# Designs tried in a protein design run: designed miniproteins, single chains. Part 8

Each design is a single chain, and the fold is of that chain. pLDDT is the mean over its residues in the fold that is shown.

## One batch from the design tools (miniprotein)

Design m250
Fold by ESMFold2-Fast:
Structure m250 (fold): chain A 90 residues (1-90)
Amino acid sequence: SAAERALASLRSLVDDFKDNAPSLSQEEIKGGVDTLLAVFARVAEVLDESGLAQAEAEMRDLIAYLKSLGVDEEIIAALEEGVARVRAAA
């Protein structure tokens, strides 16, 4: 389905970002976070409640991973706030 493909695309992009994150600057990580939030917002438009919960869990796992890498607290806060905003709008 379109929803299954959208969720798979989000997971793939998050996994690629996680793989590259240890090699990225804080500015590059911020750019990646902004891009992933835009993708998450787009994907959220086609997901049901179950798919949306799975997509949110993927974004929450990304937050935990970036925290473990010592990413700037301001970038983490922006990602957390962005995820909450997308979830509230869904």
Scores: mean pLDDT 88

Design m251
Fold by ESMFold2-Fast:
Structure m251 (fold): chain A 69 residues (1-69)
Amino acid sequence: MLLTVRSSDLVGVLRERWREAEERGRFLVADLLSWRPVGDDWELTVRLRELTREEYERELERWRAESRR
């Protein structure tokens, strides 16, 4: 699923989508595809993916590697 959202609304939208995925026994991952400034905010286009626990663990390892830099 593709979603366009303001950075100020992002956390709320992701929390709602995460809850929906959790109800289905899945984990939610959001990939940032593009971003642009809009005043003092950002308009973000993100891809949402629902993962199994195994797939989610692999994504966490990737994020930990990226977060160290």
Scores: mean pLDDT 76

Design m252
Fold by ESMFold2-Fast:
Structure m252 (fold): chain A 74 residues (1-74)
Amino acid sequence: SMDETVAQMVELYRTDPEAAILYLRILAHEARQLGDEETAALAEETVRRVEAGELSEEELRKQMTEILRRLAAQ
């Protein structure tokens, strides 16, 4: 489910942030393949904020939920 995917991503962010960044980049690429440049930009912005250490686990959960929701709506 989406909730389980988001929970896995938050755990990944905690334990292996490089893998979390890779997953977000995969989502950005998938969004671009679907022609959804706005969702791709959102995923790339989330990567930048993760790399800057600016995202709490709660904020990452919200960002991931929005990215996945938008991709599911295609």
Scores: mean pLDDT 85

Design m253
Fold by ESMFold2-Fast:
Structure m253 (fold): chain A 56 residues (1-56)
Amino acid sequence: SAEREQVLKEYMEKEIEENIGKLSPSEEAQKAERDKVYEERKDEIELMLNQEYELS
């Protein structure tokens, strides 16, 4: 539902911020980690939403 989607978006944003904070060596590494987290979390969110809104 919309409430769950909002919570998942907030979690994704937090994880990205924390991952960026953990990456100190270079801006390229930080950008790569952001892109990776976005792709992984997008897939997980879609799977969760699809399971909740199963269409028969």
Scores: mean pLDDT 64

Design m254
Fold by ESMFold2-Fast:
Structure m254 (fold): chain A 70 residues (1-70)
Amino acid sequence: SAELAARAARRQLMAEGIEFRKIALEKGLPVEEAMRKVDDWMLKVMPYLRAGDWEAVKKILEEAKAEVEA
């Protein structure tokens, strides 16, 4: 079902956001900077979320994670 797939994708996105914040904090970023990176990522993915472009959403997240893991 397309509706079930969309709900699963939203749950996955929320879990990825929580994980991204944890990774940033564990890499030694200050709390304020980690929160700012999560906010920036959320703003960047909003238009793709509205369009249902999950490939773009995942790519942006992976790029953001790679930046903090470097």
Scores: mean pLDDT 75

Design m255
Fold by ESMFold2-Fast:
Structure m255 (fold): chain A 73 residues (1-73)
Amino acid sequence: KATLKITATNISSSGSADVLVNGEKVATVEAGQSKTIELEVDINENVSVSASGSGTVDIHAEKGEVKATFTAT
């Protein structure tokens, strides 16, 4: 198994955003807030990380040896 570590920062001045992993909501980030989420996943698992909401969210995700950065609105 590997640790999926997600840091989501909502850089909007208003509105919340939801952080989703494989289509399931794992956290809600309020405007101007940052949250770190750690999940244990299978290292060979196909993991999708996304954000949805009324604001702009910067997402940084690391899964074992894989690192990814996302920006979503």
Scores: mean pLDDT 69

Design m256
Fold by ESMFold2-Fast:
Structure m256 (fold): chain A 85 residues (1-85)
Amino acid sequence: EPDLPAEEARALTLARLEELIAQSPEPLAGVLRISEAMLRRPSLSREEQIAALEQMRELLSKDPSPENQERIALLEEEIEALRAE
């Protein structure tokens, strides 16, 4: 399949996130909105990205469910990767 230009790939990802936000319950919808905001501002510093991911983790931890626990694990993994680099 053909590769998409970076701008088109980002637009497709943003459209997918908007769809997921509409179909997701809180607090997951709130987390996905933060992800969308980060993607709309690709010039975020690593510190800003880490702060946003930590905020997402905190939101999910306020209403823990098995699904949210899996989301938290993924966020912690990404935060750790960003802190390592």
Scores: mean pLDDT 71

Design m257
Fold by ESMFold2-Fast:
Structure m257 (fold): chain A 122 residues (1-122)
Amino acid sequence: SPEKKKLLEQILEEVKKGLEDARKLAEEGAKEAEEKGADKLRPKVALAVGDKLVEIADLFRDGLTQVGASEIGDAAAAKMKKVAGDASTDAAASTDVKEMLELIKEGIEKIDDIAKEAAEKV
């Protein structure tokens, strides 16, 4: 229905905003790590971004449940959470702030792709 399509578009916009916030959190955290000590702060930044990405996965799942696509939403959220966990673990173990940021950005792009692919199935 037109109403469900509009709600799905709103859900995708909220996911996009969340991913932009996660990217900003990573970039601000990277700057602080460079200024105050990368070895102590880099793992904390990576894990905080990972938690944010998990929240985005839950938001997407809950949104798709509201449009009657709970099976698609559950499958997509599981994939997003795996990407978030892998990206945050790899970023936390990274050798420098630049590598941490690239790993986080790759995770964000993968989650965005999962959301868009899942939305096309609704």
Scores: mean pLDDT 89

Design m258
Fold by ESMFold2-Fast:
Structure m258 (fold): chain A 88 residues (1-88)
Amino acid sequence: MSPELRAEMEVGALLVAAATHLVMGRKAEEAGDLAAALEGYRAAARYLDEAIALMRESGVFSDEEIAALEARRAEARARAAELEAQLA
């Protein structure tokens, strides 16, 4: 596999994991399970961190694509921070 294809596949897997945890976090919030929601958003932010790092290291992704994921990561971090404040 070329380094480019490997990077695309690895980033894709991390983005699927991030999306899954964001959905689980939202469902937990709807159910009133704030602790589970916090874990979901924290997990999503971690997967987005890994995806962004790989995108930067690979050099095959546009600045626009990276910026879009940085915005998604900021949203996940903000939601986690709000929940952490509620649970403190």
Scores: mean pLDDT 88

Design m259
Fold by ESMFold2-Fast:
Structure m259 (fold): chain A 94 residues (1-94)
Amino acid sequence: SMEEEILKLFEEMAKLYLEHAKTTLSEEEVKQLEKRLKKGIEQVRELLKQKNYDLARLVLEIFRQEMEKTITDPELLKKFEEIAEKALELLEKG
């Protein structure tokens, strides 16, 4: 479904963030981030189940702003932005 495709894109973005975080953050900070990202994914899953695409789009925008501020690797940031753009396109089709 479109909802499953969007959720998969959010999971891909979270995985990229967590991989980058392992190179810049302590083990404890990485664990806290992993917990936060997992909770965020579950929130997005619930919003998509409710067909609340407007709020899911807001969550994506907040996540994108956090990544832009946190990711210092321009190649990784570009890859993140490409995935985020694809997620946005699907959310706007709902």
Scores: mean pLDDT 84

Design m260
Fold by ESMFold2-Fast:
Structure m260 (fold): chain A 93 residues (1-93)
Amino acid sequence: MSREELVEELTERILALIRANPDASVEELTALIREIVEEFRAENPELSDEEVAAILQRALSRVLAELRAAGVPEERRRRVATAMGLVAEELLA
C-alpha cells in the first residue's frame, strides 16, 4: 500500500470513529484513537513509530478539513485535534 493510501485508510477509520462517538470527551477520543493507531501499527509492522506519527499527522489535517466541510462545530474539531495530537506525541516519546 502507498503512503498516500495509508493516510487515506487511517483518515477514514478516524472519521468513522468520530461520527460514531459525537459526544466523546478529549480523554475518550484519545483512548479510542490510540486503539485505532495500535491496530494500524499491527497491520503495518514494517512502519516505525516515527513513520506512523507522520501518517497520523497527515491524517489529522485531512480529518479536520472533512469535519470543517461537514459543518462540525469548532469546539468539537478542537477536541479531535487535541486527541489526535496527544496520540502522535505518545508515538514520538
Scores: mean pLDDT 85

Design m261
Fold by ESMFold2-Fast:
Structure m261 (fold): chain A 75 residues (1-75)
Amino acid sequence: MKLSLEEVKKLAKEGFDHMIAVAKARNDEKTKALIEKYKKELLEKMSKAKTAEEALDVYEEVYKKLMEEIKKLRA
């Protein structure tokens, strides 16, 4: 299915909001703070995306950075 630019932006934001909610439920304040930090970066970079492809690239880049930081936090 083809996703529009606005659908990609919405799904990316909802995905990060879900991760924040899970971290809150677990009382994991450090992971929550990391996700909130990367959500802010995601929204800033997404605002500059002009195509769905650019928005997907932004999501993948920010998500990869977040996963690396969470990995370091668990080490």
Scores: mean pLDDT 83

Design m262
Fold by ESMFold2-Fast:
Structure m262 (fold): chain A 82 residues (1-82)
Amino acid sequence: YEQEIKDKERLENLLKRVEDLLARAQAGVPRSEMIDLEIEAAVAEIYAAVSLTVGASPEIQKLAERVLDKAAELHAAVRARL
């Protein structure tokens, strides 16, 4: 129960973070900052992928999939601007 709440909170926070970073990438930032955005996208992707492999509930699966989708959008936005 406590672990499930923590996993949900972590994924929700990661989703919000990736959405914020995607908005920053789209607004245009220096190349050095783009590298940092790429690293943060990769970290979010790892957390989401691990969440999917642990036999997660449907809610956790949906959140993890959304994080993966947004991380992929962030990777694409950063690479288009490098």
Scores: mean pLDDT 78

Design m263
Fold by ESMFold2-Fast:
Structure m263 (fold): chain A 61 residues (1-61)
Amino acid sequence: MSAKKATEALKRVADDMLARGESIEDVKEQVKRAAKTLVAAGLVSEKDAEKAYEEVKKWLD
Protein backbone atom coordinates (compact mmCIF):
# COMPACT_ATOMS: atom_id res chain seq x y z
CA MET A 1 0.00 0.00 0.00
CA SER A 2 1.00 3.66 -0.35
CA ALA A 3 2.04 5.92 2.57
CA LYS A 4 -1.30 7.75 2.08
CA LYS A 5 -3.32 4.52 2.48
CA ALA A 6 -1.20 3.50 5.48
CA THR A 7 -1.90 6.93 7.06
CA GLU A 8 -5.66 6.49 6.45
CA ALA A 9 -5.58 2.99 8.01
CA LEU A 10 -3.64 4.20 11.08
CA LYS A 11 -6.00 7.19 11.49
CA ARG A 12 -8.95 4.76 11.55
CA VAL A 13 -7.21 2.75 14.30
CA ALA A 14 -6.59 5.96 16.28
CA ASP A 15 -10.17 7.23 15.76
CA ASP A 16 -11.65 3.90 16.95
CA MET A 17 -9.46 3.93 20.08
CA LEU A 18 -10.36 7.56 20.89
CA ALA A 19 -14.05 6.70 20.44
CA ARG A 20 -13.56 3.92 23.03
CA GLY A 21 -12.11 6.43 25.52
CA GLU A 22 -8.45 5.35 25.27
CA SER A 23 -5.78 7.89 26.28
CA ILE A 24 -3.70 9.74 23.66
CA GLU A 25 -0.60 7.91 24.97
CA ASP A 26 -2.24 4.47 24.50
CA VAL A 27 -3.48 5.51 21.04
CA LYS A 28 0.03 6.56 19.96
CA GLU A 29 1.50 3.25 21.21
CA GLN A 30 -1.14 1.16 19.38
CA VAL A 31 -0.74 3.19 16.16
CA LYS A 32 3.02 2.49 16.36
CA ARG A 33 2.30 -1.25 16.78
CA ALA A 34 -0.19 -1.17 13.88
CA ALA A 35 2.45 0.49 11.65
CA LYS A 36 4.96 -2.28 12.55
CA THR A 37 2.28 -4.89 11.75
CA LEU A 38 1.75 -3.39 8.26
CA VAL A 39 5.52 -3.67 7.62
CA ALA A 40 5.65 -7.26 8.96
CA ALA A 41 2.71 -8.21 6.68
CA GLY A 42 4.57 -6.78 3.65
CA LEU A 43 1.79 -4.24 3.00
CA VAL A 44 3.98 -1.13 3.35
CA SER A 45 7.70 -0.31 3.42
CA GLU A 46 9.36 0.62 6.74
CA LYS A 47 9.93 4.16 5.37
CA ASP A 48 6.27 4.61 4.35
CA ALA A 49 5.07 3.19 7.70
CA GLU A 50 7.29 5.69 9.57
CA LYS A 51 5.93 8.56 7.43
CA ALA A 52 2.34 7.41 8.10
CA TYR A 53 2.99 7.18 11.86
CA GLU A 54 4.47 10.73 11.92
CA GLU A 55 1.40 12.09 10.04
CA VAL A 56 -0.96 10.41 12.55
CA LYS A 57 1.06 11.85 15.47
CA LYS A 58 0.70 15.36 13.95
CA TRP A 59 -3.04 14.73 13.48
CA LEU A 60 -3.40 13.68 17.16
CA ASP A 61 -1.58 16.83 18.35
Scores: mean pLDDT 81

Design m264
Fold by ESMFold2-Fast:
Structure m264 (fold): chain A 70 residues (1-70)
Amino acid sequence: MPTLEQQVTAGQIAAETYQKSLKAKDEKEREKIKEEGIEEAVKKGVPRDLAESAVTTAVKKAEEQKKKAA
């Protein structure tokens, strides 16, 4: 199981990724933001599985938020 520190770091990066994804203009930019968030989390010691889950969930929530306005 990830440590509390790793979980907190993943949450912080997920929140940043969510904000950036809300500003993304298209799917390609959103995918790049997702990849950057995952790599940043992994570099800070977050397990890749946790980083992928947290960041992917943040991007999906941002997409849903944008679709509500369309």
Scores: mean pLDDT 80

Design m265
Fold by ESMFold2-Fast:
Parts: C-alpha cells; structure tokens; sequence
Structure m265 (fold): chain A 55 residues (1-55)
C-alpha cells in the first residue's frame, strides 16, 4: 500500500473513532464510559501513526 492510501485509511478510521467517542461520552452508562476510555487510547494511537507517516 502507498503512504497516501494508508493515510487516507487512518484518517477515515480516526473520524469514525471520534464520532463513536462523542456518542459514548454523552452516555451515563459505566460500560460506555469504560469503552470511551478505550476509544481515547485508540484515537491517540491512530494520531501517532498519522504523524509518523507524515514525518
């Protein structure tokens, strides 16, 4: 895969994760709050990968 294809994929993944996080952060359910924390970790990893590919 090209760097551009990987960046496009990661950017789409990041957008989807951020949308999911916004939804779960509005929930008062403890399970949703735990899942939101996992999504925040995943978003940080995806952002780090995007930064590495652009470096």
Amino acid sequence: MSVEERLAFLERQLAALEEALAKYKTSTNPDDQKFAALLEDEIARVRARIAELRA
Scores: mean pLDDT 82

Design m266
Fold by ESMFold2-Fast:
Structure m266 (fold): chain A 74 residues (1-74)
Amino acid sequence: HHMQKKLEELKKKYQEMLKLREDGEKTNPASLAARRRREEALEKQIRSNPQFQADYDALKAEEEARRKELEKLA
């Protein structure tokens, strides 16, 4: 039961992180750096939890594939 809620929270945090990244890309360099630092902190938290590692790796791979595709277009 609690495991399901943790996975839902993981997805929610990941999407929140993506939104921050998108907002940051349109902001000045100083703000961009601060956002990146938060993003990395969140990543470390997720990776330190064995429960999240498998799901996080899957989400990360899909996100990177999508980013790479968008990178080629822009």
Scores: mean pLDDT 68

Design m267
Fold by ESMFold2-Fast:
Structure m267 (fold): chain A 61 residues (1-61)
Amino acid sequence: SDDLKQKFKDTLKKDFPDASDDMIDSGVNVGMGFHDNLGYSVDQSMKWGKMVVDSDLKYRN
């Protein structure tokens, strides 16, 4: 849902203020994909989104 997508975006921006908009969108897309396509809970899907953003900050140029 649009409300859930916004919640993912807001949470990732809050937890990773130094992340680019591209990194945030990547985390949102992965988290939403786990929730919508694989049936993961919101909490579990958010952990995957956070992991993607954290990884991008550590390993992308």
Scores: mean pLDDT 83

Design m268
Fold by ESMFold2-Fast:
Structure m268 (fold): chain A 96 residues (1-96)
Amino acid sequence: MMVKVTSASLFFQGDISVEKGKALAEEIRDMLAADPSTLDARVEVSEKSGTVSVLVQSRSLQATQRMVNEIVDIAKGYGYEVLQQDISVQEVEGEP
């Protein structure tokens, strides 16, 4: 069955330690795991720079935009700035 998914990719950079990047990543993971709109999520931290990357997917552009706004607010609380933000809609074939 063909379904539409909305994907968001974000990259956060700051003069922050790897430990702070890991703390940010865990908070984002917990938030996305608790959100029923999340279809898939991946959060990674650079061991070299503490840069955090986030990929999240949902079935709604509105839900994805809400999640992106929440992620950005959390990241800013940790002293990070958004380096890159991309949102795209894709059609995929699959079952949940």
Scores: mean pLDDT 76

Design m269
Fold by ESMFold2-Fast:
Structure m269 (fold): chain A 90 residues (1-90)
Amino acid sequence: SRKKDALELANKALENAEKSLEEARRLVAETRKDPSKRRDALIALATAGLNVLGVFSIKSVEPSIPQEIIDKADAINKEVTALSDEVVAL
C-alpha cells in the first residue's frame, strides 16, 4: 500500500541518517584533535542532515508516519546542528 511504501522509505531514510551520523561523529572526534580536518566533518554532518530532511519530507506527504520515527529524526537533527556549531567554532 502507499502508506506501507512510505513507511519503508522513511525507515530507510532514518537508517541512512543514523549511519551518516555515526561516520560524522568519528570525523568530528578527529577534528577535535586536528581542526584542519573540519571540512570532512562538516560534509559528513551535512550528509546526515540531508537524510534527516528526507524523513521530514516523507512525513509531509504521508502524515501517518509514526511519531517515533519523527522523534528519532529530530534527535539526529539536533545532534547534527550541535556538532556543526562546535566544528565551525574550532
Scores: mean pLDDT 90

Design m270
Fold by ESMFold2-Fast:
Structure m270 (fold): chain A 84 residues (1-84)
Amino acid sequence: AERAAREDAVVGELFRLIREGKLTPEQRAFLEKKIKEVNEEVKKILDEHKDEPWDARFIGKLLLWVVDKFVEIAEEVLRRYREE
């Protein structure tokens, strides 16, 4: 619960900065690049497992990995924002 609330706060702060137009073009480009990399890695993982059943455990692990990656990206964007 506490970890999820912290992750929600980090992602929520990133969305607030995006909504308020406070990210620089460089910070937006970094965010877009990282989202693209996550999408490409997810596609690769799914393709590597295309001949296997996607059970709840597999899907759960993939979703947790994606959430962790988005939190890492949000933390890095916020770090860059604070350093300016």
Scores: mean pLDDT 77

Design m271
Fold by ESMFold2-Fast:
Structure m271 (fold): chain A 90 residues (1-90)
Amino acid sequence: MEEIKIEITADSLDDDTIEQVENAVRSAAEKAKKLGKKGKIEIHVTFKSSDVPDAAADRLAERAKEVAEKYGIEVKVTITNADGSTRTYE
């Protein structure tokens, strides 16, 4: 399977970070669809200065999945908190 990897680093989860993630997923999904590739997007978001609350992490992953779903592409979202804890959504 062809896989598109996206890495984003932010200090904290804010509206700009959410928009950056959505735009990155949308751009990757649109590019993959234009190339006729049926693949998977892996997006890894690392937060340096704060731990993301579970509800906020879930919402970020849901928004990324909604964007990818509109293009018929699977997405895997990995969120790494400042404390080093990691959460993965498939």
Scores: mean pLDDT 77

Design m272
Fold by ESMFold2-Fast:
Structure m272 (fold): chain A 72 residues (1-72)
Amino acid sequence: LPARVRAILRELARALGVAEGDVRHAARSNDFLSDLVLQAYLGAASVEEIVARHRERLLAAIREARTTTPPL
């Protein structure tokens, strides 16, 4: 991952109080979270603004992704 994308995922994890790996996994499998990460990457919104507006839905997306990790 580009360093900037990794920084965005880490900041989201910190702001949401979840593990960075959970956010990274969710970003790969959830279009809503992927779109928000892309917005932050392109400078259309800050991570702080994204969390402030979408906290509940972000947490729901991360929770859903955690239940969808088959071992291969």
Scores: mean pLDDT 78

Design m273
Fold by ESMFold2-Fast:
Formats: structure tokens, C-alpha cells, sequence
Structure m273 (fold): chain A 117 residues (1-117)
């Protein structure tokens, strides 16, 4: 439906803005502009803002059961992103590997939201 496409466009926009914030945080850290602790704080804040925005966009169009399923998917995505980000801060993976893995998690999350709508 046209309404479904508008909702998905808002979700995709929120996802795109989050992925851009992730790139900015990673690049600031590579340039030595922020500490590991500051980088982790910035990514946690960006994740919380992204997840809240997604819930605000889709909650009016979902059943309570679908909302609980979405919350579980968001929590899993948050944990996976933070694990990748910690691996990056510990020097276990490159900036590009961290960015690509996080972007994929976000893309997979958007696809899961599309199936709920």
C-alpha cells in the first residue's frame, strides 16, 4: 500500500542516518579525536536514538505481538552492533570490516521490519 511504502521510507531514512553516524564515529576514532570510552558512549547514544525512532515510526501500525517481536529484534541488533564496535576498538577488526558488518545488521533489521508491515 502507499501508506506502507511511506512508513518504510521513514524507517529507511532513520537507518541511513544511523549508518552515517556510525561512519562518523568510526572516522573520528581513527583520527584520534575521541577516546575508546567516548566512541562507545557515542555509538550507544546513536543506537538508542535509532531504536526509539524506529519504534515511534512503526508502533501505531503493529499489533502488541508484532511490537514485542520487533523489540526482541532491536535488542539483538543492538547487542550485535556493540559487539562489533568493541571488537573494532580492541583492534580485532578494521574500520571497513566494522562498518560493513554494522551496515549489514541494519539492512537485515530493515528487511525484518518490512515483513512486519
Amino acid sequence: SEQREKILAEVRKAATEFVKKVRDILEKYERGEITPEEALEEIQKALDEFMEKVLEIVKPYLTDEQIEKLKASLEKARDEVLKIFRDYLEGKITLEEAFNRIAKIVSDLVAEIEKLL
Scores: mean pLDDT 90

Design m274
Fold by ESMFold2-Fast:
Structure m274 (fold): chain A 98 residues (1-98)
Amino acid sequence: SLEEKARAVITLLEMLRDALSPEGQEVVEETIEELRENPNASKEEILELVKRTLERLVELGELSEEQAERFLEIVRKLLEDEITPSEALAEVFELLSG
């Protein structure tokens, strides 16, 4: 369901949050809270919110443009059922471990 996908996206964002500085963590936590408060958000709305969050993290120097683009693509693939939640978690772990 879209609700289960939104929860999976929140889990990916929690993994990202834990890899960042306190300032970056605050930015990601705000996004996690917004997703929790909007359970009826469409795939397009979720993806746009994640994109804006990633753009802010790049501006703060927390993430490279390449890392942001790769994270956004993982979220898109998850929302479009191109990958499973377990595969998305593995891809994010690899992204954050390099």
Scores: mean pLDDT 88

Design m275
Fold by ESMFold2-Fast:
Structure m275 (fold): chain A 66 residues (1-66)
Amino acid sequence: SLEDFLIRQLRDEDPAVRVGAARYLGENSTSEKAIEALRWAAEHDPDPQVREAAREALENIEKKKK
């Protein structure tokens, strides 16, 4: 699925790819699987821009969940 592809992209060697994946997941996903992957990235990704993108993605998902 597209979501599974993007969750794999959160672990890409290129931090720019990981930022893009986090942002897309934040805009287009509400699944627990995506949320768990983004939480892991927000806490553990070595790149601070990826961690920030994952945090923003989680905020966007929470706004969609009422």
Scores: mean pLDDT 84

Design m276
Fold by ESMFold2-Fast:
Structure m276 (fold): chain A 68 residues (1-68)
Amino acid sequence: LEKKREEIEKLAEAVFEQAVKADIETAIELFELGYEGNKKLAEAGNEEAKLAAEVLKKQLEKARKLLE
């Protein structure tokens, strides 16, 4: 699970860098959609979706700080 979490974090960071270069508001919207989807799957008992939701929440907080 930890190795899977690190891999998801690395992918999320790469997506964040590309999206922020284009449009940070769009990046936030995409991360919010990803978080909501994975949160619903995690509530259904999907453990990988729970990890993905945690990673996406962290990227959301990072993107929102850049808008401040």
Scores: mean pLDDT 76

Design m277
Fold by ESMFold2-Fast:
Structure m277 (fold): chain A 67 residues (1-67)
Amino acid sequence: MTMKVTVTEVNEAGARGVGENGDEVLIIQSPDGKTSYALDLADGTVYKAPIPARELKVGDVVTFTRV
């Protein structure tokens, strides 16, 4: 299962975005700094992408894979 997320905000801890399903998503950098985790704030589902959160920019569309 995958979800496309449009990044709407970036900050020092990670990012925020909106999933293709309309859900608000919190994006957090992994402890090793190599991946991003996306938390669907509506249902608590967790996804990941092999992209450091620090590389994300507002307007990016990223495909996350369900954990």
Scores: mean pLDDT 83

Design m278
Fold by ESMFold2-Fast:
Structure m278 (fold): chain A 65 residues (1-65)
Amino acid sequence: ALTPQELGARLKKAREAKGLTQEQVAEIAGVSVSYVSRLEQGLTRAQPKPEIVSRLFLALGLELP
């Protein structure tokens, strides 16, 4: 399984590669911009739900964790 830091780094890299803003990723995943920012920094208070992670990875064209 990916650590929060590894998850965040992958999400940020994929988002930047697609030219997406944190706001656009938040809209796709149905979460807040603050949540996306914290995920990308590895600073989430709790492990994100697998459903949310899968939605983010699918939207960004990443392999599932």
Scores: mean pLDDT 73

Design m279
Fold by ESMFold2-Fast:
Structure m279 (fold): chain A 59 residues (1-59)
Amino acid sequence: TLEKLSPIQQTVLRGLAEQELEFGLELPTAQIAGLLGISQPTARAAREELLAELREKRA
C-alpha cells in the first residue's frame, strides 16, 4: 500500500515508523491518518508494511 501514498506522505510515515522502532513511541492510527490525510485502514496497512520493511532492513 506504500505505492498508493505520495512521496511526501511516504517520507513522513518513514520518519514516524523509525521513531516508533527506535524510541517505542507509537502514534494511534487515527493520528497518523489525520497527519497524512488518508483513511485509517490505509494508514494502518501502510504503517504495518513500512514497519515490516524497516525491521527486515535492520536485521
Scores: mean pLDDT 76

Design m280
Fold by ESMFold2-Fast:
Structure m280 (fold): chain A 67 residues (1-67)
Amino acid sequence: MAEVEAARAEAYRLYAEARGRVPEEVLLAAVQQILKGEKARAAGDLATALAHYKEAVALLREALAKL
C-alpha cells in the first residue's frame, strides 16, 4: 500500500513539474500510465497499479532529464 501511494504521489508531482516543459506526447503517455494505475488501484490490483505509476515516473524523469 505505502509503496503504491508513494509512486502515485511521485507520478503526480512529476506531472505537475513537467507540464509546459516537456513535449505534449510525453505528457499524454504519462497520463495514460497514471490512468491505468488509477484503474488498477480502484480494482485492488496494487501490483499492476504500482507498475503503471512507476512507468509514468520513468517517462517523466527521462523527459525532464533531457531538458
Scores: mean pLDDT 86

Design m281
Fold by ESMFold2-Fast:
Structure m281 (fold): chain A 80 residues (1-80)
Amino acid sequence: NREEVFAEVDGLFRALKIALEVAEKEEEKWRKETELSEEEFNRVLLRAIFEAGVETKEIEDEEKRKEAVEKILKERIEEA
């Protein structure tokens, strides 16, 4: 079903946009607290943003999606 494919892609783009917005607001704090080099941190951050987008794409409530994104981003950065 073509409509299902478009809905899936739209959900992913919306989730990625929220992940980018959250990362942009929080990254300065995470960057100052991290023990990683700048290059390693940038690599981890890029991966975390993508993973947060993919994992939250089906969450329809925007506030709950933002909370889930923030949690995923923080967990991925702390694990690195």
Scores: mean pLDDT 79

Design m282
Fold by ESMFold2-Fast:
Structure m282 (fold): chain A 112 residues (1-112)
Amino acid sequence: SAAERRAHAREVLEVTRKALEKYGIKLTDEEYQALLDAFEASGLTREELEEVALNYVIAKVAEKLGLPFTPEAMRELGRIAGELVRDLREGKMTLEQAIDRAIEKVEELAKK
């Protein structure tokens, strides 16, 4: 139902927001509401919302760490995202665990 889709979008975004806050990236109430409205309006499945949330975290952490927009850096970020999306979809980890792993891998990439 529409109510179930809304509840799921809120759950995914809340996990994402809390994970980002742990790493010093705070969404404003306005940014959070805009993302929630976009997630609800998208009609995406749970797995698709989790993929979008994971990609959003990777992009925000890369931006915070000042990773250059080079073809090599973008290829590595894509590899990190692809690996974690696969593990998430296969039930090998929760969204929270996938986000924590994403942040760790992006931080490791930034140190090289």
Scores: mean pLDDT 84

Design m283
Fold by ESMFold2-Fast:
Formats: sequence, C-alpha cells, structure tokens
Structure m283 (fold): chain A 85 residues (1-85)
Amino acid sequence: PVSEKEKLEKLKEQVAEVFLAEGRPDLAETVKNFNDEELKELIKRIQEILQEVLEMQKRGESQEDIKKFFLQKLEEAVEELKKKR
C-alpha cells in the first residue's frame, strides 16, 4: 500500500509538472516548497475546482475554456496558500 506521505509527494510532483508545462516555473517552485498541511489544503482546493469543472462539462463548455478555468483556479489556490505562510 502507498503511504499517505508518498501520495502527497506524488501530488506535489504532478502539480509542479503541470505548472512547468504551462510556462509557470515560479508556481512549480512554490508547490515543491509546500509542506504536508499545505499539500492537503491544495488537494481540498483541487477537489472543489474539479466539482466546478464537472458542472462546466455538463453545461457543454469547450475543452479549451475548461482547461483555462482549471489552470486559473489552480494558480489562484497555490498563490493564496503561499501568502498564508
């Protein structure tokens, strides 16, 4: 079984790679510096964003609009968590 710590570390790597792919190395670095509590809060924010994404898909929004919305909300969540330090 995968430990909770391994799951958090994997999430950290995945989110950082998303930001690197989108040309946001500043946000990738921010995510890589998150502690376990910040990563847990990020997971909670991502779950909330994914619920909105599901509603957008149900309304027939374009894949491009959904991707743009997801990235914007993910960026906002990471920046907000950084400022709470």
Scores: mean pLDDT 81

Design m284
Fold by ESMFold2-Fast:
Structure m284 (fold): chain A 75 residues (1-75)
Amino acid sequence: ENELPSIEELLKEAKEKVPSLSEEERKEMAKRLVAHIVLVYKDDPEKKKEYLKELAEILEIPFEELLKWAEEFEK
């Protein structure tokens, strides 16, 4: 019924794809998902931080790097 996939659905898909992705492809996916999380949770900083941490763990990218991209997308 919902046309847009939830962040949880997107994170689940990322987790399934990660073993087949290169480091560059993981970073590209991370940037896209960070932009989406920032847009969806712009008024919910706690949820934003939670999903960014989960994404960092799934994609094996430092949380600090995801925070940097999130700040870039909020400008």
Scores: mean pLDDT 78

Design m285
Fold by ESMFold2-Fast:
Structure m285 (fold): chain A 83 residues (1-83)
Amino acid sequence: LEAEAVSLLRKAREALDQKDYKKAAELYVELVRLLAKDPSLRQEAANIVESLEVSSELTEDEELKEELKRAAKEGKKILKEAE
């Protein structure tokens, strides 16, 4: 689980570096989904969703902003379903 989470985070960051914002957003959503399955990691999943939402408000890149908002919205749905 931890190794998978680290792998997803690394791939998401690589996608951001390559300006592949859609792929980065999809990888962050998968990370949230993975972490939300473990009750002990649920707060970490929630923190990632909050970080995506905050980053979407702070970025001046409109394409990145749109993809981060989409990822945060999907992450919130995943967290609610995991309750």
Scores: mean pLDDT 82

